# Ledger of designs, part 81: designed miniproteins, single chains, continued (4)

Each design is a single chain, and the fold is of that chain. pLDDT is the mean over its residues in the fold that is shown.

## One batch from the design tools (miniprotein)

Design m14796
Fold by ESMFold2-Fast:
Formats: sequence, structure tokens, C-alpha cells
Structure m14796 (fold): chain A 62 residues (1-62)
Amino acid sequence: SPVAQLQAEAQALLDASRRRTDQAIANETDPNRAQLLEGVRDGVEQILQAVTDLTLRRLRAQ
């Protein structure tokens, strides 16, 4: 279904965002900057998950 396809694409985007941020943290030599990037990772994951959930609920309601 279109909703299932969108869910799979959204999950792939979440996974790609996670990998990219984890790599940036691994490449960061400043522990203070690494901690800031960890906060960015957590915030981005939370926002993307919330947007995905909201979009899927909206599509199911139509």
C-alpha cells in the first residue's frame, strides 16, 4: 500500500540520518563538540519519528 511504502521510505531516511550523525560523532576529536552532535542526533531522530507518525496517521484517516 502507499502508506506502507511511505513508512518504509521514512524508516530508511531515519536510518540514513542516524548513520550520518554517528559517523560525524566518530570523526569529531573535540569531546564537547561530540556531545553537542549527540544532542543533535537525538533531536533529529525524535523530530523525524514524530513527523513520520503524524504523516502516517493523517494518511490512514483519509
Scores: mean pLDDT 79

Design m14797
Fold by ESMFold2-Fast:
Structure m14797 (fold): chain A 87 residues (1-87)
Amino acid sequence: SAAKKEAKEIALKKLKEINGEEELKKILEEIERLKKNNDPLLEVVEALAAALGYMLQGKINEELLEEYGELTGLDVEAIRKSLLEAM
């Protein structure tokens, strides 16, 4: 999808410049806002989270994954696989 491709491109740019764990927390806040107002943008934010997982060098914070699942309504297992697949 166009939104997913654009999100991936943005995420790749950010991979060079950000502290992944701190930025992932900010992304979780954005997911909460998007889930309340606009579902289609969740796909974009999911791609950003996957790229940030790569910045953690294969280390995924389980607390953040659970929070992500609660905010998005997605399976934590699916989110975990998406983040690991992006690494």
Scores: mean pLDDT 54

Design m14798
Fold by ESMFold2-Fast:
Structure m14798 (fold): chain A 83 residues (1-83)
Amino acid sequence: SPVTRQIIIDIASASALIMAGRIFLKLGEYEKARELIEKAEELIEKTKKMAKENNAPKWVQDEVETAYKEVKDVKDEVDSALA
């Protein structure tokens, strides 16, 4: 469906933001890493809600949950570096 395609695009976009956040974290640019991971978190939370409300296939919901957990892990690492 068009909604499922949009969910997949949003997952890909969130994944790109996570990757960029990890790169800036490795470079010691913690504030930029935080900005990117917070954008990824906002996007994946909206995507998770959209997937559930539109009864997306289980495999799509599982991919969203995987990305959501990855965002939380990287956010915790960034928050620790900034503390």
Scores: mean pLDDT 87

Design m14799
Fold by ESMFold2-Fast:
Structure m14799 (fold): chain A 85 residues (1-85)
Amino acid sequence: SSIEALRAQQAALQARSDQQRAIDARIRKLIEELRKAGTPENIAYANILERGLLGLIKSQEEEDEFLAVLRKKDPALADQVRAMY
């Protein structure tokens, strides 16, 4: 029925929204962990991830760099981000 189709659509949209919030929280946690480690390399990685999280990526090169940092530090999170976008 049309009502069942609408309920299924609403459930799918909620699930996607929940997944996006979970991904964002995991990226924020990774940024915090990298900054706590305090090496120049880890601080640079944190800055790259934060730029992506804030929606400041404007080029394919910046997107590739963001995904490369995620793959290096949390490969499972990188796969989830790639699948979402």
Scores: mean pLDDT 83

Design m14800
Fold by ESMFold2-Fast:
Structure m14800 (fold): chain A 62 residues (1-62)
Amino acid sequence: GSAEEAEALGREALAAGGSERTAAAVAMGYLSDKEGGERALRLVKEGRHEEALREGQRAANA
């Protein structure tokens, strides 16, 4: 995905109650794996913060 879209997803993760670390993982994940980054954001919105962090980190390393 684009850097602008990744930044927007990271900000949305923060707004949904995610930590700065989780928001960074969502943004970085989106840059490498758009689907994975979007999935991580959805997990943040569901309150599944640990799973969101792991998914974002996985996506970032894809």
Scores: mean pLDDT 86

Design m14801
Fold by ESMFold2-Fast:
Structure m14801 (fold): chain A 86 residues (1-86)
Amino acid sequence: SAEVQKILAEAKERMARLAERAEAALAAGDAEALKEVVRETAEALREALTKLIPYASPEEAAALEKIIAELPKVEEEAIAAIEAAA
């Protein structure tokens, strides 16, 4: 559908910019910038996946909901790893 294509296109553009920021932060050794990129990436994924749920099959929707539920833990673990390395 046109709506799904729009959601995916917007998500891809946002992820590409976040990836560029992550690379710059890593090259600079900027842990605070890296943590901010991790937080923004988790939020971007949550927003995109949530928007896709109405267009998904019941099985796909259940899988997306499980991924969304795991995002806070993945974010927390990534932030903790960055802080331990700093």
Scores: mean pLDDT 89

Design m14802
Fold by ESMFold2-Fast:
Structure m14802 (fold): chain A 82 residues (1-82)
Amino acid sequence: MEKEVVENILERFKKMIEEKKKLTQSQLDMFLLAVNQYFELNPEKADEYIELLKKVLEVNPDYPQEVKSFIEELIALLEKRK
């Protein structure tokens, strides 16, 4: 994915999360893909993305357990790559 496209996706989702809006499954999938790709390009921003992922879990406590586990594993992966 192009860097500019990934940055635009992340900025959009960051605003939605800050507004405490619940993400749809499709939006969540796109956000997680964008986080993973952007971290590969900008590892120095890992802490910011980890905090955003934690915020997604706080705002969306009713997500299925498998989705929550996936987000938690992604947080752990980003923390190890730090």
Scores: mean pLDDT 67

Design m14803
Fold by ESMFold2-Fast:
Structure m14803 (fold): chain A 68 residues (1-68)
Amino acid sequence: MKFSEEELAREMGELAAAVLSSAMKSAGYSPEEILKEAEERAEKLKKTNGEAMAEALLETARELAERL
């Protein structure tokens, strides 16, 4: 399978969101707290030229929060 740099960045963002959401939910954090953490991490990634990864992280975290 061939990933472009942008596709790989988005895949990494989705994976990071899934891991973060699962870990925080298991630790008893609320959906709102999980989303806030994801937003803060996404903002940091945008500042380091990780915009595609940051967008995928935030989009996936929002989707997971709606399921909680």
Scores: mean pLDDT 75

Design m14804
Fold by ESMFold2-Fast:
Structure m14804 (fold): chain A 93 residues (1-93)
Amino acid sequence: PVARSAEEEARLRGQLLLLEIQAEAAARMEAEGLTGDTRENQARALELMAEVAAARGLDPTPLRRAAEAVRAGDLAAAEAYVEEAVRAIVAAG
């Protein structure tokens, strides 16, 4: 029971870090007037998440590659890169 609470707290910290990165990227998108669900806005959101992650000392490369994949229309590659980025961010919390 006690060991599980420590693991749960680490997981929650990682999830909070991910949410903070997503919230800051979303705020930057709103400030830029980018509110439409377009391929370019999806790619821009991923690039902004990469910039926020880099500012926090995290590797932005998977999110930048995801943005490039979205622009290319390669949604399978984009999904794989986003999953890589999410795993790394959650592990960093």
Scores: mean pLDDT 81

Design m14805
Fold by ESMFold2-Fast:
Structure m14805 (fold): chain A 87 residues (1-87)
Amino acid sequence: SAEEEALYRQTLGLLDSTDLVLNREQLELLTMLLASDSDIKPSEFLEAIRNNDTEKLQAIREEVEASLSPEQIELARRVADRVYAEL
């Protein structure tokens, strides 16, 4: 879908802007964050990854999961799987 392609390209653009290598769970959280209408900036998420701030990452996960529909979560998971397979 156009939404899936847009989310995929947005995710790749952010990964290209950072030297961080994200694991599958971190990629899923990033795609969920990008699919959400959350005020949390991607830069804030990436900073939490750099600092191994597990409490902040859990808070981000809880906020984005609360804001997303099950359909949006499934979309984000598909995009994360596609990105992860290409790394």
Scores: mean pLDDT 85

Design m14806
Fold by ESMFold2-Fast:
Structure m14806 (fold): chain A 80 residues (1-80)
Amino acid sequence: ANKEAAEKAKEKIERAAEILKKAAEKLAEEVGVSVEELLEGIEKSREDAIKMVDEMAAAGKGEEALEVAEKILEEAEKYA
């Protein structure tokens, strides 16, 4: 259960990152800014979120990590 919840949390974080990367590409095209800086920020946030899930899972809080990941995905979907 804990491991499965953590894996689902990671899947949601990866999906959120994918949505944000596509949004960043569209924003860069529309505004004429560098997409590289936006993508770097998104990638760092993805890495930090994955580390959070791993740490929470190690503490037996995989289900709580999944709840946090679901909120991250919901926030990302606002930019979809």
Scores: mean pLDDT 82

Design m14807
Fold by ESMFold2-Fast:
Structure m14807 (fold): chain A 70 residues (1-70)
Amino acid sequence: SKLEEEGRRLAEEGKRLIEKGREDLKSGSASVETATGTILRGIGLQVEAYLKLLKAGLSEEEAAELAGMA
């Protein structure tokens, strides 16, 4: 469904932002504030992905795994 596709897209984007923010913290390529903000944005997208996947009819376990929250 379109909701499932949107959920998967948001989950992938959230994962990329979290990874980028963590890399920025390790390398010092961004300030702690900026890198933390990037991580928090990624977490927000994973939460949105989880909610969309639930609405698409996935179980809580499946939705959490796909959203990167398991």
Scores: mean pLDDT 88

Design m14808
Fold by ESMFold2-Fast:
Structure m14808 (fold): chain A 80 residues (1-80)
Amino acid sequence: MKFTLTVLPDGTVKVTVDGKTYTLKEGETVKVGSSTFTLVESNKDYALIKVEGTVTIDGTTFEDGIIRLFVGDTYEGTAL
């Protein structure tokens, strides 16, 4: 399933999946395909997203783990 992640300086992460946009705050989880994304930490510089399942972002594949995304950036990916 295709998705887009946008990290905002207000400590939120916008997740767009299947034409729907979700705004994640710390401790919140969204389901993307069979995978889940949880915003575990955010500040003005970065966000840490816990991924459960298999996710590819900008051509790099992750299987379970924590990814660091930077404020002001938009990331495109796919989830199983």
Scores: mean pLDDT 83

Design m14809
Fold by ESMFold2-Fast:
Structure m14809 (fold): chain A 73 residues (1-73)
Amino acid sequence: MTLDELIEALAEIFGVEITEKNKEAMKKVLQTYLKEKGRKDKEITFEDVKEYLRDVFSPETAERILKALEEKL
């Protein structure tokens, strides 16, 4: 899964309009998280996404997002 595919899916789940500015902002947040985990701007795995969502959102919200993301991807 590419970072761009993840951003597109998340924006649709949250009902956010994808603009260049919003896409770049989301990309920076995810890239910062991945660097903290010792990963550079590379294709991300579903496990990376799962850990990120569970770290930053409440457990209930994270599970809802993951379920919607799996349905979309």
Scores: mean pLDDT 68

Design m14810
Fold by ESMFold2-Fast:
Structure m14810 (fold): chain A 95 residues (1-95)
Amino acid sequence: MVAELAERAVADPAALPELREALERAGEETIERWVAAGTLSEEQARAIVRLLVEALLRAVELLRRARETGDWAGAEAEIRALEAALRAEVARLLA
């Protein structure tokens, strides 16, 4: 379901709000699981989930631009930069 919404959002930005809602719903379930397991505080879990949701939405936008322009190499470079930034920020939140 989320994967199908992501594919639709790559083709059509009008699908982005539905994708965001689905990701936020899945994120709340993930937060509850991590907090219940004692793995993370609620503040840490919410911050990490927020970063993951925004990173995925940004990746969808980058893939949509690549589809429109044919610049897949540029999209790959920006996604790699997004992955590096996400990794650094998650590490900071866990410190």
Scores: mean pLDDT 82

Design m14811
Fold by ESMFold2-Fast:
Structure m14811 (fold): chain A 91 residues (1-91)
Amino acid sequence: MTTVIALLGDDKPILYALGVGEDEEDARKKAREAVEKAVELGADRAVLFGTSSVEFIRELAEILKKEFEEKGYKTKVTEKNGSVIIEILPA
């Protein structure tokens, strides 16, 4: 079981328990859906971390970056202290 937790917003963190699944693919889908919902609710930044390898959360951040850019958002991905940070800004 893989768990990914996203903290959204710099001054107003929104806590979501994400990607509790049987495998990495299931966890990735659930984490993606939760980040998308939080962005719809006004979040401008997601911090991704979890019990999976850093490679897994990097791949998830790149997938989210691509998906949000396709929706007209501007995104930036950075890595700090084993967490991957994705900034999601309106175009």
Scores: mean pLDDT 62

Design m14812
Fold by ESMFold2-Fast:
Order: C-alpha cells, then structure tokens, then sequence
Structure m14812 (fold): chain A 64 residues (1-64)
C-alpha cells in the first residue's frame, strides 16, 4: 500500500501544479497526459489506475 499511496500523492501534486498554471481545458489535459505517461513508466504496476484516472479526467472536462 505504501507504493500506491506514494504514486497517488505524486499524481495529485502534479495535477494540482498543472491546474495552478493553466485554466485552458485542452492545455490541462495535454499536460496531465504527459504526467500520466511519466508516472506509468515510474510505477508500471499502477498503469491501469493511471489510465482509468486519465479517462475520468478527460470525460469530466469534455462533459462541459
């Protein structure tokens, strides 16, 4: 569980930093996609979690 908490914490921090720097949905999504790619390489055991999280974020931003 420690590795998962570390991975989630790192992902959350990266997303929050992106949101501070940009309010444009397309720019935010592009930046989050790049961070997800890096996190999958760093934590390959959580690939499915990161892919699902990215899909949910895309769905949320494109719903409105």
Amino acid sequence: HKKFIEAVSEFTKRVLEILKESSDPEEVLRAIEEEVKELIEKYPEFKEYFELSLELIRWHYRRR
Scores: mean pLDDT 79

Design m14813
Fold by ESMFold2-Fast:
Structure m14813 (fold): chain A 98 residues (1-98)
Amino acid sequence: DMEEARKLWEEKKKELEEKLKEMIEKLGLDEEVKEAVKILFEAALKEAEDYIEENGYKMEAIEAAKKRLESILELIKEQLEKYKKYDSLLSEAEDIKK
């Protein structure tokens, strides 16, 4: 049932959004960096949703999209913790806005 699959994706999306919020709060980031991280995550979320729609909301597609987004969150966290990637994150977020 596509309706049940959509509800499952919305629950997983909410879990990922809460993980992002927790990460931002724990790292105590500047507002500019917080905004850049949100832009990057929203872009990745859109790509994941497009992928799920293209694959007819199959469970395999939903699980793959969730794993991809979790991997992206971990990569963002690693870049932020290492400090040397702040400029790169800001630049990438600005390119996505265009």
Scores: mean pLDDT 77

Design m14814
Fold by ESMFold2-Fast:
Structure m14814 (fold): chain A 86 residues (1-86)
Amino acid sequence: TAAVKRVLQRELGLPAALVASLTDAQAAAVSRAYQEALRLLKEGHSEEEAFAAARRILLEAGLSEDQATLLARRAVEAAKRRLAME
């Protein structure tokens, strides 16, 4: 939805054009990847484990390897920023 896409721009710092190119299903997958990365980091897992889990979610949602890698990295970065604020 448009609301999910706005959250992705603000929380993950994604360019507006990139977020606009995502389908609603892909945008939802990015949101799930971010939530999973945040959960794993809160539980004391490594950034590498959080990245791997986020990337898997994005690949399963039909994103290319390059897109999944980029978006998983942004999801982990956003999760780290969120934890630093708590």
Scores: mean pLDDT 82

Design m14815
Fold by ESMFold2-Fast:
Structure m14815 (fold): chain A 113 residues (1-113)
Amino acid sequence: SELIERVRRAVDELVDLVAEREGLPEAEKERLRREVHRKLDELLKEYPPTEEELEELVEILERFIKRLRESGEKPLSEIADEVAKEAAKEGKSPVAIVMFRSLVETIERLVAE
């Protein structure tokens, strides 16, 4: 699916950005990438999204990435909460929002290790 490939590209961009912000060594960055893609695969199986939900997930991820670049040292969780609340207010799918939150929570957990 082209939409799944767009989600995977957004996840890769997010991993790269987080690794840069946190000063992660290359080995830890690639571990983060692998684990986040594993989580995405689990979420796709648990919550099989429609094409519309995948499009919304891409939009939410791209908004989050843009805001991370603009927000300096603001915590990942704070930016994610803001983006998720905006998406909910705009009527985005609960499935897309839950998948987004789960991916960010996975990143935060792995970075804290």
Scores: mean pLDDT 88

Design m14816
Fold by ESMFold2-Fast:
Structure m14816 (fold): chain A 63 residues (1-63)
Amino acid sequence: SEKALIAVRLALRSLGATDEEIDEAVQAFKENGVEAAREALRRFGATDKQIEAFVKTIERIEK
């Protein structure tokens, strides 16, 4: 879903990721799904609660 990709980009940018890091994380998300998004958010300092809330939002968008 394009909306899911936009949400991943915005979340990582809010955590201070560079455009290159965001592009890499989005590519990993396309290949490996939600678990890749979880790992990227954790790497850039999101809390477990923030990650789980974000993941639930992405899963709802991808219905």
Scores: mean pLDDT 82

Design m14817
Fold by ESMFold2-Fast:
Structure m14817 (fold): chain A 69 residues (1-69)
Amino acid sequence: MTPEQRDLVDSVAQATQVGHGVPTSHARQILTAALNGADRDTLDALADRHGIPRSVMDELVDTALAIKS
C-alpha cells in the first residue's frame, strides 16, 4: 500500500470502530484484503470469522475499492 492508502485504511478502521463497534484490527483485515484484490468469498469468510455484519463489510469493501482507484 502507498502511505496515503495506509492512512486512509487506518482512518476508515477507526471510524468503523466508532460507528459500528467493529475492532480496528478486524476492519483493517477486510480493507487490506480488498485492496490486495481478495475475492468476495475470501472477504465474506473474513467477515464471518470476525462477526462483522454484511452491511458493514459491504461499506468496508466499497471504501477499499475507492481507495484503490
Scores: mean pLDDT 81

Design m14818
Fold by ESMFold2-Fast:
Structure m14818 (fold): chain A 71 residues (1-71)
Amino acid sequence: ALEKAVERIRAMLKEQGVTIDEKVLRKLAEIVDRDGDGELSVEEAQKLTKIILEADKDKNGVITEEEFESL
């Protein structure tokens, strides 16, 4: 399920000291998980994590909906 992809991304972001809005995280997971199987490849998860980190322009470890729109 999509929730597994969300939890995996959340865990990776927490290791980097970053938190993200649940709604934004779910939208990103849906975009990456095009098969709808709730599975993300390691490469897809790493790429998404990099994009999220680059979107954190304030470098406060929080990704807002406004920052997501800048992706």
Scores: mean pLDDT 66

Design m14819
Fold by ESMFold2-Fast:
Structure m14819 (fold): chain A 61 residues (1-61)
Amino acid sequence: SKKEKALEAARTALRLLFPDAPEELIEQAMKVAEKELEKNPSLSPAQVAKIAVEELKKLLE
């Protein structure tokens, strides 16, 4: 589905940009991105990835 593809692209971006990030924090960031996509199904894969990246940055800082 489009939703699954957007979330998979976001997870790939997180692993590429933050290769040493703990899996638990990646999953927390992905949960936020998935929740935002559920609220706004029109979000593009790039927008979903940006949400996940910004959330993971906050968790790592």
Scores: mean pLDDT 84

Design m14820
Fold by ESMFold2-Fast:
Structure m14820 (fold): chain A 84 residues (1-84)
Amino acid sequence: TVTSSSIPTVWGIGNGEEIVLRNGLAEELNSLDSFTLRRKVEGSEEIREALALLVEGVLKTILGEDGSASVEIVDGELRITAKA
């Protein structure tokens, strides 16, 4: 479950890409190292689902209606596959 009282903030990921997350979540996740983030994501379906939905939504906005995107987390890295 994702809750937000503010405009989402941009959060950078280790591969040089940016993800737009809710304000509080972006700040919390940005403070974690990749190992800790991986462990939290592996242990929490809610966190995985929230991140996937947010990233997919942002990518659909960027790529347009003909685009598609999927998000996976492997070895502490966000792996994003996108087609335009």
Scores: mean pLDDT 51

Design m14821
Fold by ESMFold2-Fast:
Structure m14821 (fold): chain A 99 residues (1-99)
Amino acid sequence: MEREEQRKAAERGKRIAEAKTEEEKEKLVEEWLEEYKDKSAAEMGAILFDEAKKTEELAKEVEENKEEAEELLKAAQAMSEAGRRAYEKATELEKKAAE
């Protein structure tokens, strides 16, 4: 079960990494954020970080398969970049709304 959860997170990251247009990347990030729309920016950031970390752990488990490990690391990097951008945007909107 835990491995399946890590694998699902990795698949999401791969989809983001493989997206060819900014529109596709933004749509995938929006789908990711919609799952956590009722969370604060801080809580959402923690969840996004956890999913990216799970993908990195999966890459470490398959390090003997260099090609698969590289693909998973690219997925984790794409998730981290998308998650950071989404978290920063949510935090900025939250700060402006609180002013």
Scores: mean pLDDT 70

Design m14822
Fold by ESMFold2-Fast:
Structure m14822 (fold): chain A 88 residues (1-88)
Amino acid sequence: GREAAERGAREAVEAAERAERAKSAAEQTGHAIRAVGAGLEAGLASTDREAAERAAERIREAAERLKDPLARLAAEGAARAALGAAER
């Protein structure tokens, strides 16, 4: 559970960072979608609320470092997806 949640959070951060570095709008959108999907997977893999909160926190910390608006929005969306998936 925890290891898979941490992996999902890491993948979400990496995808958001790739969205910021993307050379085209299409590449950026693809990476943004992957970031949200990885955030959702992190939440689904979380065995407890604390694991989901840690995953979301890691993703939010990455969002604060992002300067591109779409990349930042994707990271924020990924963090919300992680928490939302764990609440069900």
Scores: mean pLDDT 82

Design m14823
Fold by ESMFold2-Fast:
Order: C-alpha cells, then sequence, then structure tokens
Structure m14823 (fold): chain A 86 residues (1-86)
C-alpha cells in the first residue's frame, strides 16, 4: 500500500529529525540556562521554561523529554532556593 509505505517512511524520518532536534535543543538549552544563572535566578528559570516549551514542540523520544524536564526542575529548585535567601 503506497499510503502505508509513505506514512511509515515519513514517521521514521520525522522521529529521527525530532530526536536530533531534541538533542540539539537540550544541549543549547543547558548552555543557556547555565549562562542565565550568572544573570540571576529569574533569567535562569526563563531559559528553562523556553527549553521546556521547545521540547514540547519538537516532541522527541521520552528519554530526551525526561532530560529536558530534569533541567527545568533543577532550575526551578534553584530559583526557589534563591528566593529563600532573599
Amino acid sequence: SAIRESSEKLREVGKKVSDELGKKALEEGEKKIKEAEKEGPEKMLEEAEKLKKTMEMINPSEEIKKKGEELYKEAKEKYEEEKKKK
């Protein structure tokens, strides 16, 4: 079936592209979060939120998604700790 063959190939290509984009977004996001941490906890959290949204848009594998969520949680925890320090 031409429709099934085309659909399967498009899904395979789409999954590979999503995973590659997800990995690149994760690497750039981690770098941006670390740089933003130097500017303050609000900027750090802002970059972490951007990464989270980017990962949701790309929709990569669950493994890559979990790494993005871990970075977001870590940034949020650091933000809350800095708020406690006043």
Scores: mean pLDDT 78

Design m14824
Fold by ESMFold2-Fast:
Structure m14824 (fold): chain A 64 residues (1-64)
Amino acid sequence: LSPAQRATILSAVGRAMGDSGSPVLSDAEQEAVAKEVAAKTGLPFSTALAEVRRLNATAAASVA
């Protein structure tokens, strides 16, 4: 991933977490963020979803 793509994914994940009021995104929220990121960056949805899931799992591990 390029630095710009990483920044877009991090921004989208952080925004979604703020909107939900939770440090962890649901599966549906992860898919919604991945679709937004794919549209903005041109990444395949599967690639965007994998990175969103990785970031969410890291956040979940930090609070669990």
Scores: mean pLDDT 77

Design m14825
Fold by ESMFold2-Fast:
Structure m14825 (fold): chain A 55 residues (1-55)
Amino acid sequence: SQQDQINQLQLQMQQQIQQTVDQGKAQGWSRDELFAAVFKVSQDYQKQLDAVKAA
């Protein structure tokens, strides 16, 4: 269902954000670099969520 797709995308987004933060910290990224990377992940998933909701 559409709701199952939304739930799955939200879960994937949370996991991807956590992975991005962990990798960035391990690589010594600055706060600004971490925020930029997290923002990009969130925006990419938001576009996917909007597409599912529009269908």
Scores: mean pLDDT 86

Design m14826
Fold by ESMFold2-Fast:
Parts: sequence; structure tokens; C-alpha cells
Structure m14826 (fold): chain A 91 residues (1-91)
Amino acid sequence: DELLARIKELGERASKAFEEGREEEALELALEAARLYAEYLRSQGMDEAAAALLRAGTEVLDLLREGRWDEALALEEAELPRLAAILKAEA
């Protein structure tokens, strides 16, 4: 699937940007990967998981753009288990 291949590529690019200290770019790439992954989840009938993923990703990026790094990290840590639970419930 071309969409899944693109999601993987964006995720790898985001990880590299983050490791290189390019945090804003890493988050923009991660958000784009999240948007495509949400599109994929929607194609599988997982609308709730897709909506939750986009909401969390957008909120994290907004906090980082405002320089609220600690709050962004806390939100990410809180939302990852929640997203996993939603995915499991919709599977």
C-alpha cells in the first residue's frame, strides 16, 4: 500500500529530525504521518481512533509552537496509552 509506505517514510524522517535536534521539523513530519495514519484508520472503519490521533497530534504541535515543551511532552505521554486503548477497542 502506497499510503502505508509513505507513513513509514514520514515516521523515519521525523525520528531522524528529532535525533538531530530539529524538534519543530520533527513534529511537523510526525503530524503529517499522523494525518495519513488517521486516513488509513478511517479506511479500516476506525473513525474514533483516527479522530483521537489527529486531536492529540495537533495539540502537541500547538503547545510546542508556543514554547510549552513540558506540557507538550506530558500530553504526548498521556495520549499514547489512550490511543492504544481506542485502537484495541475498535479492532
Scores: mean pLDDT 76

Design m14827
Fold by ESMFold2-Fast:
Structure m14827 (fold): chain A 75 residues (1-75)
Amino acid sequence: DTIIEMLKKNPKLGRKILYGKIISYILNDDREKAKELVKKVLGVGITEEEYQRIMEALEIPDKKKAVEEISKILL
């Protein structure tokens, strides 16, 4: 998995790539795929606390607000 590899090799870049993928899923109305991706990378490049914060942000109905909250965590 390319994102897991990147998170291990370069956490800062991997987090930016993770952010971009999550935002792409939100904009395409595929929040379930965003949640699956975040679960997949738990313990690799994000902490349990960051995981919980991202999962909470993914429940925000307003896409712009959800994106803004996730950017505060990953960027």
Scores: mean pLDDT 84

Design m14828
Fold by ESMFold2-Fast:
Structure m14828 (fold): chain A 81 residues (1-81)
Amino acid sequence: MYEELLKEGLKLAAEGGEAQTAGDREKALELYREALRKFKEAAPLKTEELRVGLLGVARGLRGLGDEEGAAEAEAVAKEVE
Protein backbone atom coordinates (compact mmCIF):
# COMPACT_ATOMS: atom_id res chain seq x y z
CA MET A 1 0.00 0.00 0.00
CA TYR A 2 2.59 2.62 1.04
CA GLU A 3 4.94 1.36 -1.71
CA GLU A 4 2.24 2.18 -4.30
CA LEU A 5 1.90 5.72 -2.88
CA LEU A 6 5.68 6.16 -3.06
CA LYS A 7 5.72 4.95 -6.70
CA GLU A 8 2.82 7.28 -7.63
CA GLY A 9 4.51 10.22 -5.86
CA LEU A 10 7.80 9.60 -7.69
CA LYS A 11 5.99 9.47 -11.05
CA LEU A 12 4.09 12.71 -10.28
CA ALA A 13 7.31 14.43 -9.12
CA ALA A 14 9.08 13.42 -12.36
CA GLU A 15 6.14 14.71 -14.44
CA GLY A 16 6.22 17.93 -12.39
CA GLY A 17 9.90 18.36 -13.21
CA GLU A 18 9.19 17.85 -16.92
CA ALA A 19 6.36 20.42 -16.83
CA GLN A 20 8.62 22.90 -14.98
CA THR A 21 11.38 22.41 -17.60
CA ALA A 22 8.79 22.97 -20.37
CA GLY A 23 7.71 26.24 -18.69
CA ASP A 24 4.22 25.01 -17.71
CA ARG A 25 4.19 26.49 -14.19
CA GLU A 26 0.52 25.69 -13.42
CA LYS A 27 0.88 22.02 -14.41
CA ALA A 28 4.21 21.74 -12.53
CA LEU A 29 2.66 23.16 -9.33
CA GLU A 30 -0.33 20.80 -9.58
CA LEU A 31 1.88 17.75 -10.15
CA TYR A 32 4.37 18.62 -7.36
CA ARG A 33 1.53 19.27 -4.89
CA GLU A 34 -0.10 15.93 -5.74
CA ALA A 35 3.33 14.23 -5.38
CA LEU A 36 3.70 15.84 -1.92
CA ARG A 37 0.26 14.53 -0.95
CA LYS A 38 1.23 10.97 -2.00
CA PHE A 39 4.58 11.20 -0.18
CA LYS A 40 2.87 12.43 3.03
CA GLU A 41 0.59 9.37 2.91
CA ALA A 42 3.68 7.15 2.32
CA ALA A 43 5.63 8.74 5.22
CA PRO A 44 5.37 5.56 7.43
CA LEU A 45 7.75 3.79 4.97
CA LYS A 46 10.72 5.89 6.25
CA THR A 47 12.91 5.05 3.24
CA GLU A 48 15.75 7.10 1.72
CA GLU A 49 13.90 7.00 -1.62
CA LEU A 50 10.90 8.73 0.00
CA ARG A 51 13.19 11.30 1.67
CA VAL A 52 14.97 12.11 -1.62
CA GLY A 53 11.60 12.38 -3.43
CA LEU A 54 10.31 14.83 -0.80
CA LEU A 55 13.45 17.00 -1.05
CA GLY A 56 13.12 17.03 -4.85
CA VAL A 57 9.48 18.16 -4.60
CA ALA A 58 10.48 20.83 -2.03
CA ARG A 59 13.10 22.22 -4.44
CA GLY A 60 10.60 22.22 -7.33
CA LEU A 61 7.88 23.94 -5.28
CA ARG A 62 10.32 26.59 -3.97
CA GLY A 63 11.51 27.23 -7.55
CA LEU A 64 7.87 27.87 -8.52
CA GLY A 65 7.24 30.24 -5.57
CA ASP A 66 5.33 27.79 -3.32
CA GLU A 67 7.36 28.39 -0.15
CA GLU A 68 4.65 26.87 2.09
CA GLY A 69 4.53 23.63 0.10
CA ALA A 70 8.34 23.48 -0.03
CA ALA A 71 8.59 23.92 3.77
CA GLU A 72 5.98 21.18 4.30
CA ALA A 73 7.88 18.75 2.05
CA GLU A 74 11.15 19.51 3.89
CA ALA A 75 9.47 18.95 7.29
CA VAL A 76 8.13 15.54 6.18
CA ALA A 77 11.58 14.64 4.77
CA LYS A 78 13.15 15.32 8.20
CA GLU A 79 10.68 12.87 9.81
CA VAL A 80 11.79 10.16 7.32
CA GLU A 81 15.52 10.37 8.21
Scores: mean pLDDT 85

Design m14829
Fold by ESMFold2-Fast:
Structure m14829 (fold): chain A 65 residues (1-65)
Amino acid sequence: ADALLSAAIREARKTVPADTKAELTEEQRALLERVTSGTVGRVVLHEAEHDPATVVAGVERFARL
């Protein structure tokens, strides 16, 4: 699961437009907390602080799997 989430975020980075606004909503934060756990979860949450648009797109992609 964590490996699939990391792969989904990496794929999302290829499709997210360069000018995408980096805003993280409370709902998106709650989703990140639910789908991320352990060591990988901590890394994903840290990356969301710096690149929330890409991480959110990756998590939404993962949630559809």
Scores: mean pLDDT 61

Design m14830
Fold by ESMFold2-Fast:
Structure m14830 (fold): chain A 75 residues (1-75)
Amino acid sequence: MFKIKIYDNGNFIGETSNLEELKKKLKELSEKNKNVTLEVETDDVEVLMEIMDIISEVVKENPNFKVTLIFKKET
């Protein structure tokens, strides 16, 4: 299983374990904010690749949107 925590300028704004919800949240944030941090807790490289694809898609639609990705090993 995986967990993604979403931060806006250091403020925790949400958590998800669903890639569809992550994509929706990032699109909403890309319209309002220039910088977002994601903390991803997973040992699954496939999930990490899917998350990277979502980030790439959102950033392509809003090039001024910056995403900082922090990878944590699931314990």
Scores: mean pLDDT 77

Design m14831
Fold by ESMFold2-Fast:
Structure m14831 (fold): chain A 76 residues (1-76)
Amino acid sequence: SQELDDEVFLALVEIRAAIILNDVRKGKLTPEQAAADLARLRAWVERLKPHMSPEAYARAEQLLADTEARVAELLA
C-alpha cells in the first residue's frame, strides 16, 4: 500500500537524518563532511519523490529542512 510505503520511506529518511545529526553532535563530521552527507540525503529523498505521496514527500522535505537547520546551529 502507498501508506505503508510512505511510512517506510519516512522512517528511513528520519534514521539517516538522525545519524548525520548525531555524528555532528559527537564531532565526527567536519562542516564540509556534514554538508556533503546532507546533500546526499537530499538527493536520495528527491529520487524517492515519484514513489511517495505528496503529503509524505512534504514531511520528508520538512524533516530535511529541520535537520539542516539543527546541523547549522551545532556548527555555528
Scores: mean pLDDT 88

